# Designed miniproteins, single chains, continued (4), part 106

Each design is a single chain, and the fold is of that chain. pLDDT is the mean over its residues in the fold that is shown.

## One batch from the design tools (miniprotein)

Design m15672
Fold by ESMFold2-Fast:
Structure m15672 (fold): chain A 81 residues (1-81)
Amino acid sequence: SIEQQVLALIEGLTLDTSTQTLQQVRDLLLQVLSDGQATEALSIMGSELTKLAREGITDPEKIQEKRDAIKEKVLEILKRA
């Protein structure tokens, strides 16, 4: 499913996440969401990744907690569609 593919990409996110990976997420989301909803989801992901990088978090457990938080917010948007 698109949901499973998006969640898998979020699971792979790091401080060095490329623009290409974020574009792949956008392209997947646009298959099931409106432009506005996809933009909202990407803004959440970008904001959370920026916070993670700013805080200098390198602890794998803390990075995983952040990925899980991003997944929950993105799933909330997907459930509204």
Scores: mean pLDDT 76

Design m15673
Fold by ESMFold2-Fast:
Structure m15673 (fold): chain A 110 residues (1-110)
Amino acid sequence: SLSKEQLERHAATLENLIIEIENAIKMLNSPNVSFEEAKEAIKSRIEKLEEYRERLKEEGLEETAKALDELIEKLKEAYNAKTREEMLKILEETLAWLKEKLEEIKKKLE
């Protein structure tokens, strides 16, 4: 089981990831962003999250690293989407999943 301090750090990480996915959804809903630009942004985000995951593993934050592994796989599905609408659906489902995970952690902190 995680210590209270580890749970608080895990919650903070999930809150930051939620903001990043909300920003990706907002970008995809912008008429000035092409589908190709959206795909490149998702690809760049995957690469940064893979680097962050390795740092979390080195810090012993295994539960947070596991959540990042699952997020990376969801973002890879978004990257492989054939349409903007399909990518948006995957990102919205990913956002709902992150919010559910955050609520689970918040309940453990009560």
Scores: mean pLDDT 86

Design m15674
Fold by ESMFold2-Fast:
Structure m15674 (fold): chain A 90 residues (1-90)
Amino acid sequence: MELAERAEEALLRAGELAAEAAALSPDFALSPEEALEIGKKAAEEARRLVERYAETDLEKARELVEGAERAEEAARRHLKAALEEQKAKE
């Protein structure tokens, strides 16, 4: 349960961070609304998969949580890059 919550929270945060980056960069491939929707769907699917694997394959469940947390970290790096690009144009 806790592993599933961690994966869900990480992907929801990744979606929020991607939406912020999209709002700052007009040339971003996704709209803020699209980024949020993708994040929400990924979070729901990750939660279901982690709950399933936690009962049968704990190592796989942990890998899924780590993947979700890496996605959040990647989204944070993308937002930071977008903010730095905006500052450089100022």
Scores: mean pLDDT 80

Design m15675
Fold by ESMFold2-Fast:
Structure m15675 (fold): chain A 100 residues (1-100)
Amino acid sequence: SSEIKKAELELIGLILSAIGAEFQLEHGSEEEQKKAGEQLVRDAERLSELAEKLGYPELAEEARRLAEEARRALEEGDVERLIELARELVRLGLELLKKA
């Protein structure tokens, strides 16, 4: 119960972080967009770890793939792809939250 509540709070934090990243990617400066992309990679990796710990390996694999795609988009400066991936992270986070 305590561990589940901690996981839920962390998951809500990851969802809010991804929403913030989407905003910075759409409206921020070039520096803010890069920082948002870097944060998106970290958040996707953490979502994967959290999904795995909660017993949802398929969601963990999807989040891991998202992290890899976000790293690539960040290296290429593909802001449009990073926005799409931020939205996908929100979707995955909400899916995991519904199952937790």
Scores: mean pLDDT 88

Design m15676
Fold by ESMFold2-Fast:
Structure m15676 (fold): chain A 75 residues (1-75)
Amino acid sequence: SAAGLAALEALEKLLEDARKELGDDDVVEKAREIIDQGLEQARQLGLEGRNEEALQVIEDALKEALKLLEEAAAS
């Protein structure tokens, strides 16, 4: 969907901006991995009709990734 594409582009920009600002490819790659795994789990839950659980998994993955990036920025 157009909204899904826009969300992915926003996430890609966030990760790229974090990479440039932090200069730490490893922490950005870890954040990307967390997001990618969350999106894959949410996709599988969505296929089973578990849309509320899918949204929760996405929310949890985004919170975990953002916390990781914030902690790296504070160091």
Scores: mean pLDDT 75

Design m15677
Fold by ESMFold2-Fast:
Structure m15677 (fold): chain A 125 residues (1-125)
Amino acid sequence: MFDDLVQLTGDAALRALLSYDDPAAFQAELARLRDVATEVARLIAASYMSSREAGLHNAQLLGDALGAAVRQAAAANPARARDAASLVLQAVTDVLRQTGLREGLSLDAIDEMNDIIRSAVSKAL
């Protein structure tokens, strides 16, 4: 289930990245990405509360999936990839912050997981 949701989040991120030149399509795909990312964020929060190491590992898996989507989008359209990736990354990290707070995570826990995700995406650029 978690691996399937991570893959769905990566696929949604890729669709958003590839639609960046169409503002209406981009906003629609970002909304779909936020919906899938919310479910992944709940599972990451639950895993972190059970084990910090499990939460950090699951954040890395999400970051790696987003990084793969960014690499694929950059291969298709390198000129727009950085700007599109920044907005996709912000959408996912904002969802993790909002969902993590609702699930009872500390800001420090959320920030360390978001830093892992940001690092994975940055390495893909």
Scores: mean pLDDT 88

Design m15678
Fold by ESMFold2-Fast:
Structure m15678 (fold): chain A 109 residues (1-109)
Amino acid sequence: TPPSPEELERQRREVLEFLLAQAYAILKKKGATDLLPEEVRAFAEKAYERYKDLVKDVPTDVSPEEAVHAARAAYLLLTGQDIEEVREHAEKAKGTPAGAFVLEWVRRR
């Protein structure tokens, strides 16, 4: 059954929240959650609590700096912020699943 446009948008938003949770999980595993701005960290922590069982096996090859940019890109896109800031953070995190997904989203928007 083909999903409705509203269901597709909901699924895209859920993927962004999952990717934000994954970026936060990487930062938490590396003891680097304090590198996130307070507002981004609070939002990412809520996403992490929702998806924590799905983000247990996070990649260890992602740097804390890349994970920060991934989390910031996902946060900015989820909150409807400046698209150029979204693109800049996603580009710096393009080696992460979150950065790659956000770059593709920005390209199609």
Scores: mean pLDDT 79

Design m15679
Fold by ESMFold2-Fast:
Structure m15679 (fold): chain A 89 residues (1-89)
Amino acid sequence: SLEEEAEKYKKKVEELEKKEPKTVEEKKELAEAYAKLGEVLLELGKTEEAIEAYEKALELLKSLLDETDLSIIGEILRTIGNKLEAELA
């Protein structure tokens, strides 16, 4: 089931990227999809792939910092925490 979830989130990431996210909300949705992909990959023991997914999520969220949205800060902190957990696994 974890393999099915990983494929589901990989597909979601690909579909969201293909839409060329332009709004803050669209970019946030793509970042959340990458973060969820990282979580599933970490559960599968694919630590390097999980870290890469988290890094892509962080890049998207950092690009939104000039919008001064507190929800973006929360997502960044959560993603950093998950990345650190993966690096320590």
Scores: mean pLDDT 81

Design m15680
Fold by ESMFold2-Fast:
Structure m15680 (fold): chain A 86 residues (1-86)
Amino acid sequence: SREEEEKELIEGIGEEAVKKTAEELGKEFPELSEETQRRLAVIILAHYGELLKMIREGKSAADIQKKFNLSPREATAIHNYLLKKE
């Protein structure tokens, strides 16, 4: 299930890294729920290399949305977060 996948990813990444990334997302996108902020943090950390490759290739928020089955707002949050890390 999605929750089982998320748990396995968190165990590999570390809870503190997920918490810090979720808090950073919440400061930029306060309209996102805490659950959504945490979920997006897991996606960013678990798929960091792949997401950076997408940004370097000029992929849009819409491309991220399609790949990770996100809302437009959630995909925009990830896209903006990664652009700041460049």
Scores: mean pLDDT 79

Design m15681
Fold by ESMFold2-Fast:
Structure m15681 (fold): chain A 73 residues (1-73)
Amino acid sequence: MVEEVKKLLEDYIAGKMSDEELEERMAKFSEEVLKEAFIEYAEENNLKAEKAKVELSEEQKKILAAQAYIAKQ
């Protein structure tokens, strides 16, 4: 499950799915799974201090903010 969410984030960042499709697919996972996947993804990709390098979607900004918040703990 965590690996599946991380794959969704990777596919989304690679431009293989829309914001709407990402939100729809992520809504099927529990909050615990999403939180764990966000933490692992942030650590693997060093997303902690990054805002927008290019134009990020609102969903990506929320994910990065959540990961930075969680990773602080």
Scores: mean pLDDT 62

Design m15682
Fold by ESMFold2-Fast:
Structure m15682 (fold): chain A 80 residues (1-80)
Amino acid sequence: SHEALVERARALAEKALEEADKLEAEGKLEEAIRVLEEALGLLGIIRGILKITGGSDASLAAVEAAEAELRAKIEELKAK
Protein backbone atom coordinates (compact mmCIF):
# COMPACT_ATOMS: atom_id res chain seq x y z
CA SER A 1 0.00 0.00 0.00
CA HIS A 2 1.02 3.66 -0.40
CA GLU A 3 0.77 4.10 3.38
CA ALA A 4 3.27 1.24 3.87
CA LEU A 5 5.67 2.88 1.37
CA VAL A 6 5.47 6.19 3.29
CA GLU A 7 6.10 4.33 6.57
CA ARG A 8 9.15 2.57 5.02
CA ALA A 9 10.44 5.93 3.72
CA ARG A 10 10.14 7.55 7.17
CA ALA A 11 11.81 4.56 8.88
CA LEU A 12 14.63 4.60 6.29
CA ALA A 13 15.27 8.33 6.78
CA GLU A 14 15.15 8.02 10.60
CA LYS A 15 17.67 5.14 10.64
CA ALA A 16 19.97 6.93 8.17
CA LEU A 17 19.97 10.13 10.27
CA GLU A 18 20.64 8.12 13.45
CA GLU A 19 23.57 6.27 11.82
CA ALA A 20 24.91 9.52 10.30
CA ASP A 21 24.82 11.23 13.73
CA LYS A 22 26.78 8.30 15.21
CA LEU A 23 29.36 8.42 12.38
CA GLU A 24 29.65 12.24 12.70
CA ALA A 25 30.35 11.85 16.46
CA GLU A 26 33.16 9.41 15.50
CA GLY A 27 34.62 11.94 12.99
CA LYS A 28 33.60 9.74 10.01
CA LEU A 29 32.08 12.52 7.93
CA GLU A 30 32.58 10.83 4.52
CA GLU A 31 30.88 7.62 5.77
CA ALA A 32 28.03 9.67 7.30
CA ILE A 33 27.43 11.43 3.94
CA ARG A 34 27.52 8.06 2.11
CA VAL A 35 24.85 6.56 4.43
CA LEU A 36 22.60 9.62 3.89
CA GLU A 37 23.13 9.59 0.09
CA GLU A 38 22.26 5.85 -0.08
CA ALA A 39 19.05 6.48 1.91
CA LEU A 40 18.21 9.49 -0.30
CA GLY A 41 18.50 7.25 -3.39
CA LEU A 42 16.07 4.73 -1.90
CA LEU A 43 13.62 7.52 -0.94
CA GLY A 44 13.79 8.75 -4.56
CA ILE A 45 12.76 5.26 -5.74
CA ILE A 46 9.83 5.23 -3.25
CA ARG A 47 8.74 8.72 -4.44
CA GLY A 48 8.88 7.50 -8.06
CA ILE A 49 6.72 4.46 -7.25
CA LEU A 50 4.17 6.68 -5.46
CA LYS A 51 4.00 9.06 -8.47
CA ILE A 52 3.54 6.22 -11.01
CA THR A 53 0.94 4.36 -8.90
CA GLY A 54 -1.19 7.44 -8.06
CA GLY A 55 -0.06 8.18 -4.51
CA SER A 56 -1.84 11.04 -2.68
CA ASP A 57 -0.39 14.56 -2.37
CA ALA A 58 0.01 13.88 1.38
CA SER A 59 2.00 10.67 0.71
CA LEU A 60 4.29 12.45 -1.78
CA ALA A 61 4.75 15.41 0.60
CA ALA A 62 5.73 13.03 3.44
CA VAL A 63 8.46 11.35 1.32
CA GLU A 64 9.64 14.74 -0.04
CA ALA A 65 9.90 16.06 3.55
CA ALA A 66 12.08 13.05 4.47
CA GLU A 67 14.27 13.64 1.38
CA ALA A 68 14.62 17.35 2.32
CA GLU A 69 15.74 16.40 5.86
CA LEU A 70 18.42 14.04 4.47
CA ARG A 71 19.60 16.67 1.93
CA ALA A 72 19.87 19.30 4.68
CA LYS A 73 22.03 16.96 6.80
CA ILE A 74 24.26 16.11 3.78
CA GLU A 75 24.85 19.84 3.10
CA GLU A 76 25.59 20.46 6.82
CA LEU A 77 28.22 17.68 6.84
CA LYS A 78 29.75 18.81 3.50
CA ALA A 79 30.20 22.33 4.96
CA LYS A 80 32.49 20.93 7.69
Scores: mean pLDDT 89

Design m15683
Fold by ESMFold2-Fast:
Structure m15683 (fold): chain A 88 residues (1-88)
Amino acid sequence: SLQAEIEQLERQLTEALSQGDFARAAELAGRLGELYEQAGDLEKAATYRNLSRVYAEAQRAKEEGDEFEYSILDSLGRMRSSISKLEE
């Protein structure tokens, strides 16, 4: 089912993040955005699409050894989650 696929991808995303695999996290977040849109949860769809971009940028910063940019992108990801909750 769509819900089972979402739950599986959320587990895989948590695992990718625990391993620091931001390339995989970006891919999984993008897929979760698509599935939440199909489920009619447009707020979560937007949040995961935004996180996909942030994770892709974090992977780039990590590959370039830019610890400062990585720190900024991580903070932006957390702020985006908070803003999404406030916007309803």
Scores: mean pLDDT 77

Design m15684
Fold by ESMFold2-Fast:
Structure m15684 (fold): chain A 89 residues (1-89)
Amino acid sequence: TARLETFIASVDANVPALQPVVDALRAGDIEGAIAELKKIEPSLPPRVVALGYLLLSLAYEVAGDHELAKEYLEKALELDPRIQDLLKS
């Protein structure tokens, strides 16, 4: 969706540490994106990990997996409550 594409583009431009996650999501590979995030997560600040979880949440929402989308959104908000501000229009 336009929302996922917008967030992917924003993260690509502003958060180079998440490039492997962005590349996997652009390829339509959600499982690959999870694997890439898991590899780099221990080296990232919590706010950056939260953005990775937000991207996964939006990807699952587009895929129709609303339960996993909610789970990843909750994980993002636990790491950085300011993620809620990125969801406001």
Scores: mean pLDDT 79

Design m15685
Fold by ESMFold2-Fast:
Structure m15685 (fold): chain A 90 residues (1-90)
Amino acid sequence: PLSDEELVELFLELLATETGESVEEVRERLKEGYERLKELAKKYDTPLAKEVLNTEFEELLVKLAREVVEALRRANELTPAERAFLERVE
């Protein structure tokens, strides 16, 4: 079983491979998106907005990575990068 930190690292490597970005570029882009979502969430009193405000960036990456693993397990077709990622996670 992978640690949460190892899972996030592998997930960022997958995204970097798929987009042609570096892992650092992907991390920065996701962090910018997270900060924008937090600002938007402050305007709205909804269950989802509260969840975003209560979830740290690293925790959100872990949750997203786990959901992507589950989605890839159910996918009919995988890219070579997605297949390599799933094999390393399992």
Scores: mean pLDDT 82

Design m15686
Fold by ESMFold2-Fast:
Structure m15686 (fold): chain A 83 residues (1-83)
Amino acid sequence: SEKEKLIEEALRRLEEAVRTWSLEEILELAKEIIEELVEAGVEREYIVSIIGHFGRLLLEAGVPLEEVNAITRELLAHLDELV
């Protein structure tokens, strides 16, 4: 489905960005992706799953747990503001 393709592309973009971009740029991209998924009608549960996956990618890239927790809370708050 088109929604599944959007989710796959979102995960791919985040995975690439975590390896090559600054943390500030990655956070801006993550917010943009959340906005795109909400506009496309992707269900909240799937977007929350993507945010969780993003947090795991940040941990694997060496971002401290406290900072990852702050980032994921900010992204969840951003999602809640859009819905």
Scores: mean pLDDT 84

Design m15687
Fold by ESMFold2-Fast:
Structure m15687 (fold): chain A 78 residues (1-78)
Amino acid sequence: MEELRKLVDEKVKENEKKKPATAAITRSLIDAEVQAGADVEELIRLLKEKSVEEVTSYLISRILNEAIDAAIERRKAA
C-alpha cells in the first residue's frame, strides 16, 4: 500500500505539470482498484513498466469489464 502510493506520486508528479487531469484520474482509478481488492503487487509492476497513460487505459478497461461481468452474473443469479 505505502509503496504503491509512493510509486504513484513519483510517476504522476512528472505528468501533473503537463496533464493535471490525467494525473488526478490515474490516482482515483488506482484507489478504486485497491478498494475493490485488486492485487497491489500487480499495480506496482504496471506502474514501473508502463506510462501513466497506458496504466490509466488498462485500469479503465479492467473496471468496465468487471462491471459488465458483475451485471451479467447478477441477471443469471436472479
Scores: mean pLDDT 71

Design m15688
Fold by ESMFold2-Fast:
Structure m15688 (fold): chain A 81 residues (1-81)
Amino acid sequence: KKDLVEAYRLVVEAVEIVLNGGDPEKARQLVDEAIKKASKYPKAKDFLELAKRYLDEGIKTNDKNKILQAALLAIMGYNVA
């Protein structure tokens, strides 16, 4: 579904921004937009909200593995919708 594809793409973009040393607030905004696009898909939305928590924690602790796990959670959300 187009909204879920866009949501997934936005989280991947957010992860790329953070891994490339870009603006973390821009990355957070992209994830918030992804969650909004998934609002009609409860399971996908739950995975994206978990992805946001992993991304925020990864940014705070400079943990690249947690940042990458955010992308994995977005893929999982896409697959269960």
Scores: mean pLDDT 82

Design m15689
Fold by ESMFold2-Fast:
Structure m15689 (fold): chain A 85 residues (1-85)
Amino acid sequence: MSDDELQAEIDDAMRRMQISVGKITLKSSKSRIKKSDVPSLVRGGRVLFEEGLLDDALQLYQTALELDPDNQEAREGLAQVQQAL
């Protein structure tokens, strides 16, 4: 995916979850976030992990797994973040 397209997806996921990147503040409403948002949450978590924002990445992957426990990418992402902590 292009950098611009990825950034748009992470910005959308952050707005839905009321996240502030760089402040490590997650104010998610799980009742508002749906299983269709899981791909955006997973991509957001990956970008945050690459930026070294491990706590924010962890929260995004955990939220993705709560919505879709069978999501392989979210499971792998969560494991990578936990290993980096």
Scores: mean pLDDT 68

Design m15690
Fold by ESMFold2-Fast:
Structure m15690 (fold): chain A 87 residues (1-87)
Amino acid sequence: TEERLRELVDQFEKDLAELRELIAAGKLSEEEIAQAVRVIEGNSEQLLQKLDELGYEDLKKRLLEALGRFYEALGDYDKAAEYFEKA
């Protein structure tokens, strides 16, 4: 279970990093960005809750920091700050 959760966090970090690169390069439409945000929010909320319940504080912090960097790349500084504060 722990190893599986670590793999999920690692994959999330990679996916968010790739998405940030695509956003920075101007390769995504507003509609594509909105769809990606919706998927990320749903999946990350579930994963964050499970990490918190199981006490995997390091993995939770890593995911929160990755989400903060993602919203920073979107120019959503308020949401980025919220995630960094939780980390």
Scores: mean pLDDT 83

Design m15691
Fold by ESMFold2-Fast:
Structure m15691 (fold): chain A 68 residues (1-68)
Amino acid sequence: MKVKITTEEGKKAEFEITKEQAERLRKAAGTNDKKFKITGEQLREVAPLAAREAGVKDDDIVEVEIIE
């Protein structure tokens, strides 16, 4: 699976993730939708490399899109 991330600064990036990571991100957001918002801290806990590469801060709001 892939995840597309858009930061508050408008940076866009795509990362490969596992099905388990996708489920954890959806759970953190409280949704089963393909598009949702989470905090940078929530992203870092599930996909630390993606959070680091995107340059997100723990308090930032990140838009996430799951691509299957």
Scores: mean pLDDT 82

Design m15692
Fold by ESMFold2-Fast:
Structure m15692 (fold): chain A 75 residues (1-75)
Amino acid sequence: ATSELPNALKVAKKLVDAGKNVVIVPTSGTLNAGSSVFQAAGINFQVPKEELAKAKNVYEIRALIRDAGLKALGV
């Protein structure tokens, strides 16, 4: 649900701030173009720790995660 995404992304940022790398598996609802191939291939992507640490809010974190996933798919 969209209401849960901001909380999940805040947790992801806290993990990065604690020195952890975050690996996000995109859902079909996130990456419609190529999403079935992405999920079938089990492709995981990482947002650079330094970039995620610079994010000011959950919307910036979401944008970084989305863009990293699209880059991993080559779209």
Scores: mean pLDDT 51

Design m15693
Fold by ESMFold2-Fast:
Structure m15693 (fold): chain A 78 residues (1-78)
Amino acid sequence: SIVEEVRKAVEEVLKEKGLDLRLVAQAVNEVLAKHGISALVGFLDGDPDKPVILAPSEEAREAAEAAARAAQEVIREY
């Protein structure tokens, strides 16, 4: 699932690079792109609790929201 792939990718980023929200967002967006989802996730003000989502459709938005939540959960466990 996209959520599981996002968790794994974010966990790997945190393990190898530490808490870098640019790299976390990049990992999330790479997983979305791999699944053909044209959405972008970012974080405002260097704050993992301030996700921003850009999506052209409802389906893309829902997938990106689930991915952002998965990333936030992994960061909170770090």
Scores: mean pLDDT 87

Design m15694
Fold by ESMFold2-Fast:
Structure m15694 (fold): chain A 65 residues (1-65)
Amino acid sequence: MEERREQIWKEVDEGVALIAVAVLAVSEGIKSLNTAEDYRKLAELARQEGMTDAAEYAESLAKSL
């Protein structure tokens, strides 16, 4: 069934993006993920590392704050 398969892949993509963002935060010593500026910094780092999905995810979080 196509709908369930699409949902599983979407969840996997979201999980990968979340893990990438968390890894970048740890590697850069970012201890406060409470402001839009913190998430914009993560998005920039993700772009530099070629993690486009993680960068887009971090940017979306920054815009929601």
Scores: mean pLDDT 65

Design m15695
Fold by ESMFold2-Fast:
Structure m15695 (fold): chain A 95 residues (1-95)
Amino acid sequence: SEVIEKAIREIEELIREAERLLKEGTPEAIKRAKRLLVLAEAMVTSLALHARLNEASEEEIEKILEASRRIVEVAEKLRAIDPSFSPISEIVPPK
């Protein structure tokens, strides 16, 4: 689905920018990284719901799950700086 592919690209761009800002490491950059990651999490949650309702392919579902895993990884790095930060992910099971 072109809708899913476009959404994945936009989510991946948000994740990459959040990682860049986290590497920059200024307080302002960290705040911006947190905002971008919250947006990415909201988008991936919405996309997962869309995929379920529209019988998405296993390949599309795996791409959504991979994006969710990357969001969790960046969130863990942000939590090392701010322990109160936690984006919500409904498609990644708790460890």
Scores: mean pLDDT 80

Design m15696
Fold by ESMFold2-Fast:
Structure m15696 (fold): chain A 100 residues (1-100)
Amino acid sequence: MEEELKEKLSKLPEEVQKLLLEAFELIKNGAPTEEILKKVKEIGKEAVKYLKNPELKKMMEETFKEILERLAALPESDTIGKENLLSILVYTLAYLVEKE
């Protein structure tokens, strides 16, 4: 994991950080896309608790929708693509939480 990605992750609530780290571990261990999608949905349910601004909440919901759709479209073997999508999610969530 890149140092900058670790710094962005550290800006997130502890429960959201834990779920994101679990999602990265699932990808590294070659877990099925279905398990990764389930974990990303769990991250979304947790993350929404930390956003009250309607505009930021809408941006979060659209981000999760896009990430879930893109993850589902990747080949099972595309570990790098899956990690890149989770990294985008981390950066977006860090931005949204900082703007709350």
Scores: mean pLDDT 83

Design m15697
Fold by ESMFold2-Fast:
Structure m15697 (fold): chain A 61 residues (1-61)
Amino acid sequence: MDAAELAEKAGRLALEAGGTARQANGVASYALSGDAELARRMGLAAGSEEAAKLGEQAAKL
């Protein structure tokens, strides 16, 4: 699966969980830059464990 697609999905899940646009963009940006820890933390801050997992996974690709 493409890293960009996973990062986009992680950001979308963060918004769906009630996260802010800044948090959603943060998850996607950190995932695309390969920062798994920050992508995970931003997803959790948005209230989405799934966004955190997908962001971390995208960062590792």
Scores: mean pLDDT 83

Design m15698
Fold by ESMFold2-Fast:
Structure m15698 (fold): chain A 67 residues (1-67)
Amino acid sequence: MEDWKRDAEAMKPRIESDIKEAKELGDDIAVKQFEKAREAYENGDYEEAVIWYTFGLISIAIAKVEK
């Protein structure tokens, strides 16, 4: 399914900056979710990569509500 690969490729350059932001916020859950997204991408599991990246974005958004 090429759509998942395209979405994963679009998010790849943002993963490292998103991990850095999550670390700056102290959001260990978001850090782990973004790291899982990166690992899934490197393994060619693009669906898992997109799913974990989305969870990381939700976690970081929740962290920002209080900070």
Scores: mean pLDDT 80

Design m15699
Fold by ESMFold2-Fast:
Parts: sequence; C-alpha cells; structure tokens
Structure m15699 (fold): chain A 57 residues (1-57)
Amino acid sequence: GPAAARNGGLVAGHDGGVDPEEMARLAVAGDAEGVYRLTRAAGMTRESAERVAAGVG
C-alpha cells in the first residue's frame, strides 16, 4: 500500500558494509548467488551486484 513508506536505504557512498573478504570467498567457492545477494544487501544496485556475480562465473 502507498501509506508512508519512507526510504531507509539511500546510500551514496558505500565503502564496505559487507566484508569484501567474505564476498571474495563466496566467489571462489562458486557461489555467484551468494555474492549477488550480499552485494544487494549492502545496498548495491542490480548492475553492480550482477557484475560481481558474473565475475564469479
């Protein structure tokens, strides 16, 4: 519903909300989905998240 759904996730400069090391580990393990989920949870755009996950292979 419309209501007062305020946005509580407007980040302009995400440095490292999610441990990059953890993301790298998932990528090495071949968990592209995990990486995609992490990046999105960190507030990354689908474009960025997809790029990282795509790199996993």
Scores: mean pLDDT 68

Design m15700
Fold by ESMFold2-Fast:
Structure m15700 (fold): chain A 115 residues (1-115)
Amino acid sequence: DPLEKLVEAIRNLDGEKALEALEEFIKKYSNQPGALRKLAEAIKEGLKDFPELKDVIDKVTFYLLLMRFDEALKIIEEALKDPSLTEEQKKALRIVRAVVYLLMGRLDEARELAK
């Protein structure tokens, strides 16, 4: 199941595997009702070990459900300016940013950001 792989990749902070799992999910499920909602829930589950990011991720996933990808990116970029973030929290947010770029069809940029 590509969503289970996405959750595990995000939990392990593995951006490359997260994008691979998302590409597989899009190929198999992007035309099904509720696909974007299932994706939003997978992102939240993958980041459950980062409770400090909960409010940011709730806003990001809300805008993803509305297909407002530019708004989702603004929230992530603003959050990344917080100097109190740990390196693991920054890596988690960078992976979510790469996911948003992939959803926008910006594959090369998503892959670069997932490194």
Scores: mean pLDDT 87

Design m15701
Fold by ESMFold2-Fast:
Structure m15701 (fold): chain A 109 residues (1-109)
Amino acid sequence: MEEYKKLREKILDVLAERFGLTPEQREALREEVDKLEKEIKTDFSKYSKEELAQRLILMVLEALHRLYEQGKVELSPEARELAEAYKNGTDIDKLKEFIRELLEEVLKE
């Protein structure tokens, strides 16, 4: 549970920084992630740190796409492209590279 919370907050911080989110947009993203967690009801204690981080990154991208579709966040063209790649399966190589970079960053200390 503690490791899950730390990974979630770190992923939110990294993505908020990379996408240039305001504090209000970051909180909206956190709330949407919390809502999504309740929808899936997954026992995350069964996952390794790497598997947990990968699933959290995908969950945050899903939450970001939902907020963008709802008009609650403004995304840079690059952030929108990544959210659309996740949702539609377009430019999978770019999405995989982005996830790899985030995993390396998130799994550091």
Scores: mean pLDDT 75

Design m15702
Fold by ESMFold2-Fast:
Structure m15702 (fold): chain A 72 residues (1-72)
Amino acid sequence: MSVEDAIEQAREKTEKGVEYAKKGDLKKASEYMGEMVHIGSSTGPETMPVVDEGEKKFGEAVDEYDLKEVKS
């Protein structure tokens, strides 16, 4: 798999993971985040910045959902 393909796939997995986290489907969100991390680990250091940003965005989406539920 090319580095460009890996970056594109990692971004798609990040987008799906964040989308499901915002919907409260944390199981699906975690599955997509796991796939994103696996892509990064398999491709090498060129994908790591995309993986790091994806993990940050996922964490922020999960925190936002948790804060909303606690407030409800």
Scores: mean pLDDT 74

Design m15703
Fold by ESMFold2-Fast:
Structure m15703 (fold): chain A 89 residues (1-89)
Amino acid sequence: SILEDPRRREILFVLYVSGQMLSTAELARILGVSKSTVSRHLDELEKAGLVERITLKDGTTLYRLTEETAEEIERLLSEEERERLRERF
């Protein structure tokens, strides 16, 4: 499934704990990976309806969890996994 990839799980966690819309560049910095790697995962997560893309008037693209995903994050990411990710990020 889409969430079998640990990087996609990390992206969901970072978006969840930030509580803000984040750019691909911001996610890449937080996760310590390339923008191209993050972009590929964001495309898959957006296609699955887990994140949404927001384009601002200046062309800046930001991402956030869909409302449904944010409400279900505790079911998608266990307490133990969230604690491990919190220690890393």
Scores: mean pLDDT 87

Design m15704
Fold by ESMFold2-Fast:
Structure m15704 (fold): chain A 57 residues (1-57)
Amino acid sequence: EELAKELSKKSFDEIYEELVKRFGPEKGAEAAFLLLVDLQLGESRETAVKRALDFVS
């Protein structure tokens, strides 16, 4: 997904703001938490962002 590639180039704070803007504060925060966990587990940024988007879409 093009959106996942574009977001993967941004800082975590910018990704968090975009997720909240698109999906609302509750779902956006949950997606951002999933993204952070996936990054800490060694997932690539693109994969972590894609999984977060799939979660809230």
Scores: mean pLDDT 80

Design m15705
Fold by ESMFold2-Fast:
Structure m15705 (fold): chain A 85 residues (1-85)
Amino acid sequence: MSDEELRERAIAHTRAYADALIAEARAAGREAEAAAKLDALIADNEAALPEELAANPERAELIRETAERGNAILREAAAEAAALA
């Protein structure tokens, strides 16, 4: 599997996770909890990024781009969940 395939797979997984979480939260009336969970995940991802980059310097650009795109999707989902709460 190429680095590009790994990135696109990670992004697709992030989208699927966010979509499923929002759909489940809407069905349960727990949109505020979903928004908080997504915000926490973004914070965890941002906190982990420097260590991940240091551990994988040869893949730093791929890791950075994947994190940026993933966190953008999570931020959009968190905003959607917050608006529904």
Scores: mean pLDDT 82

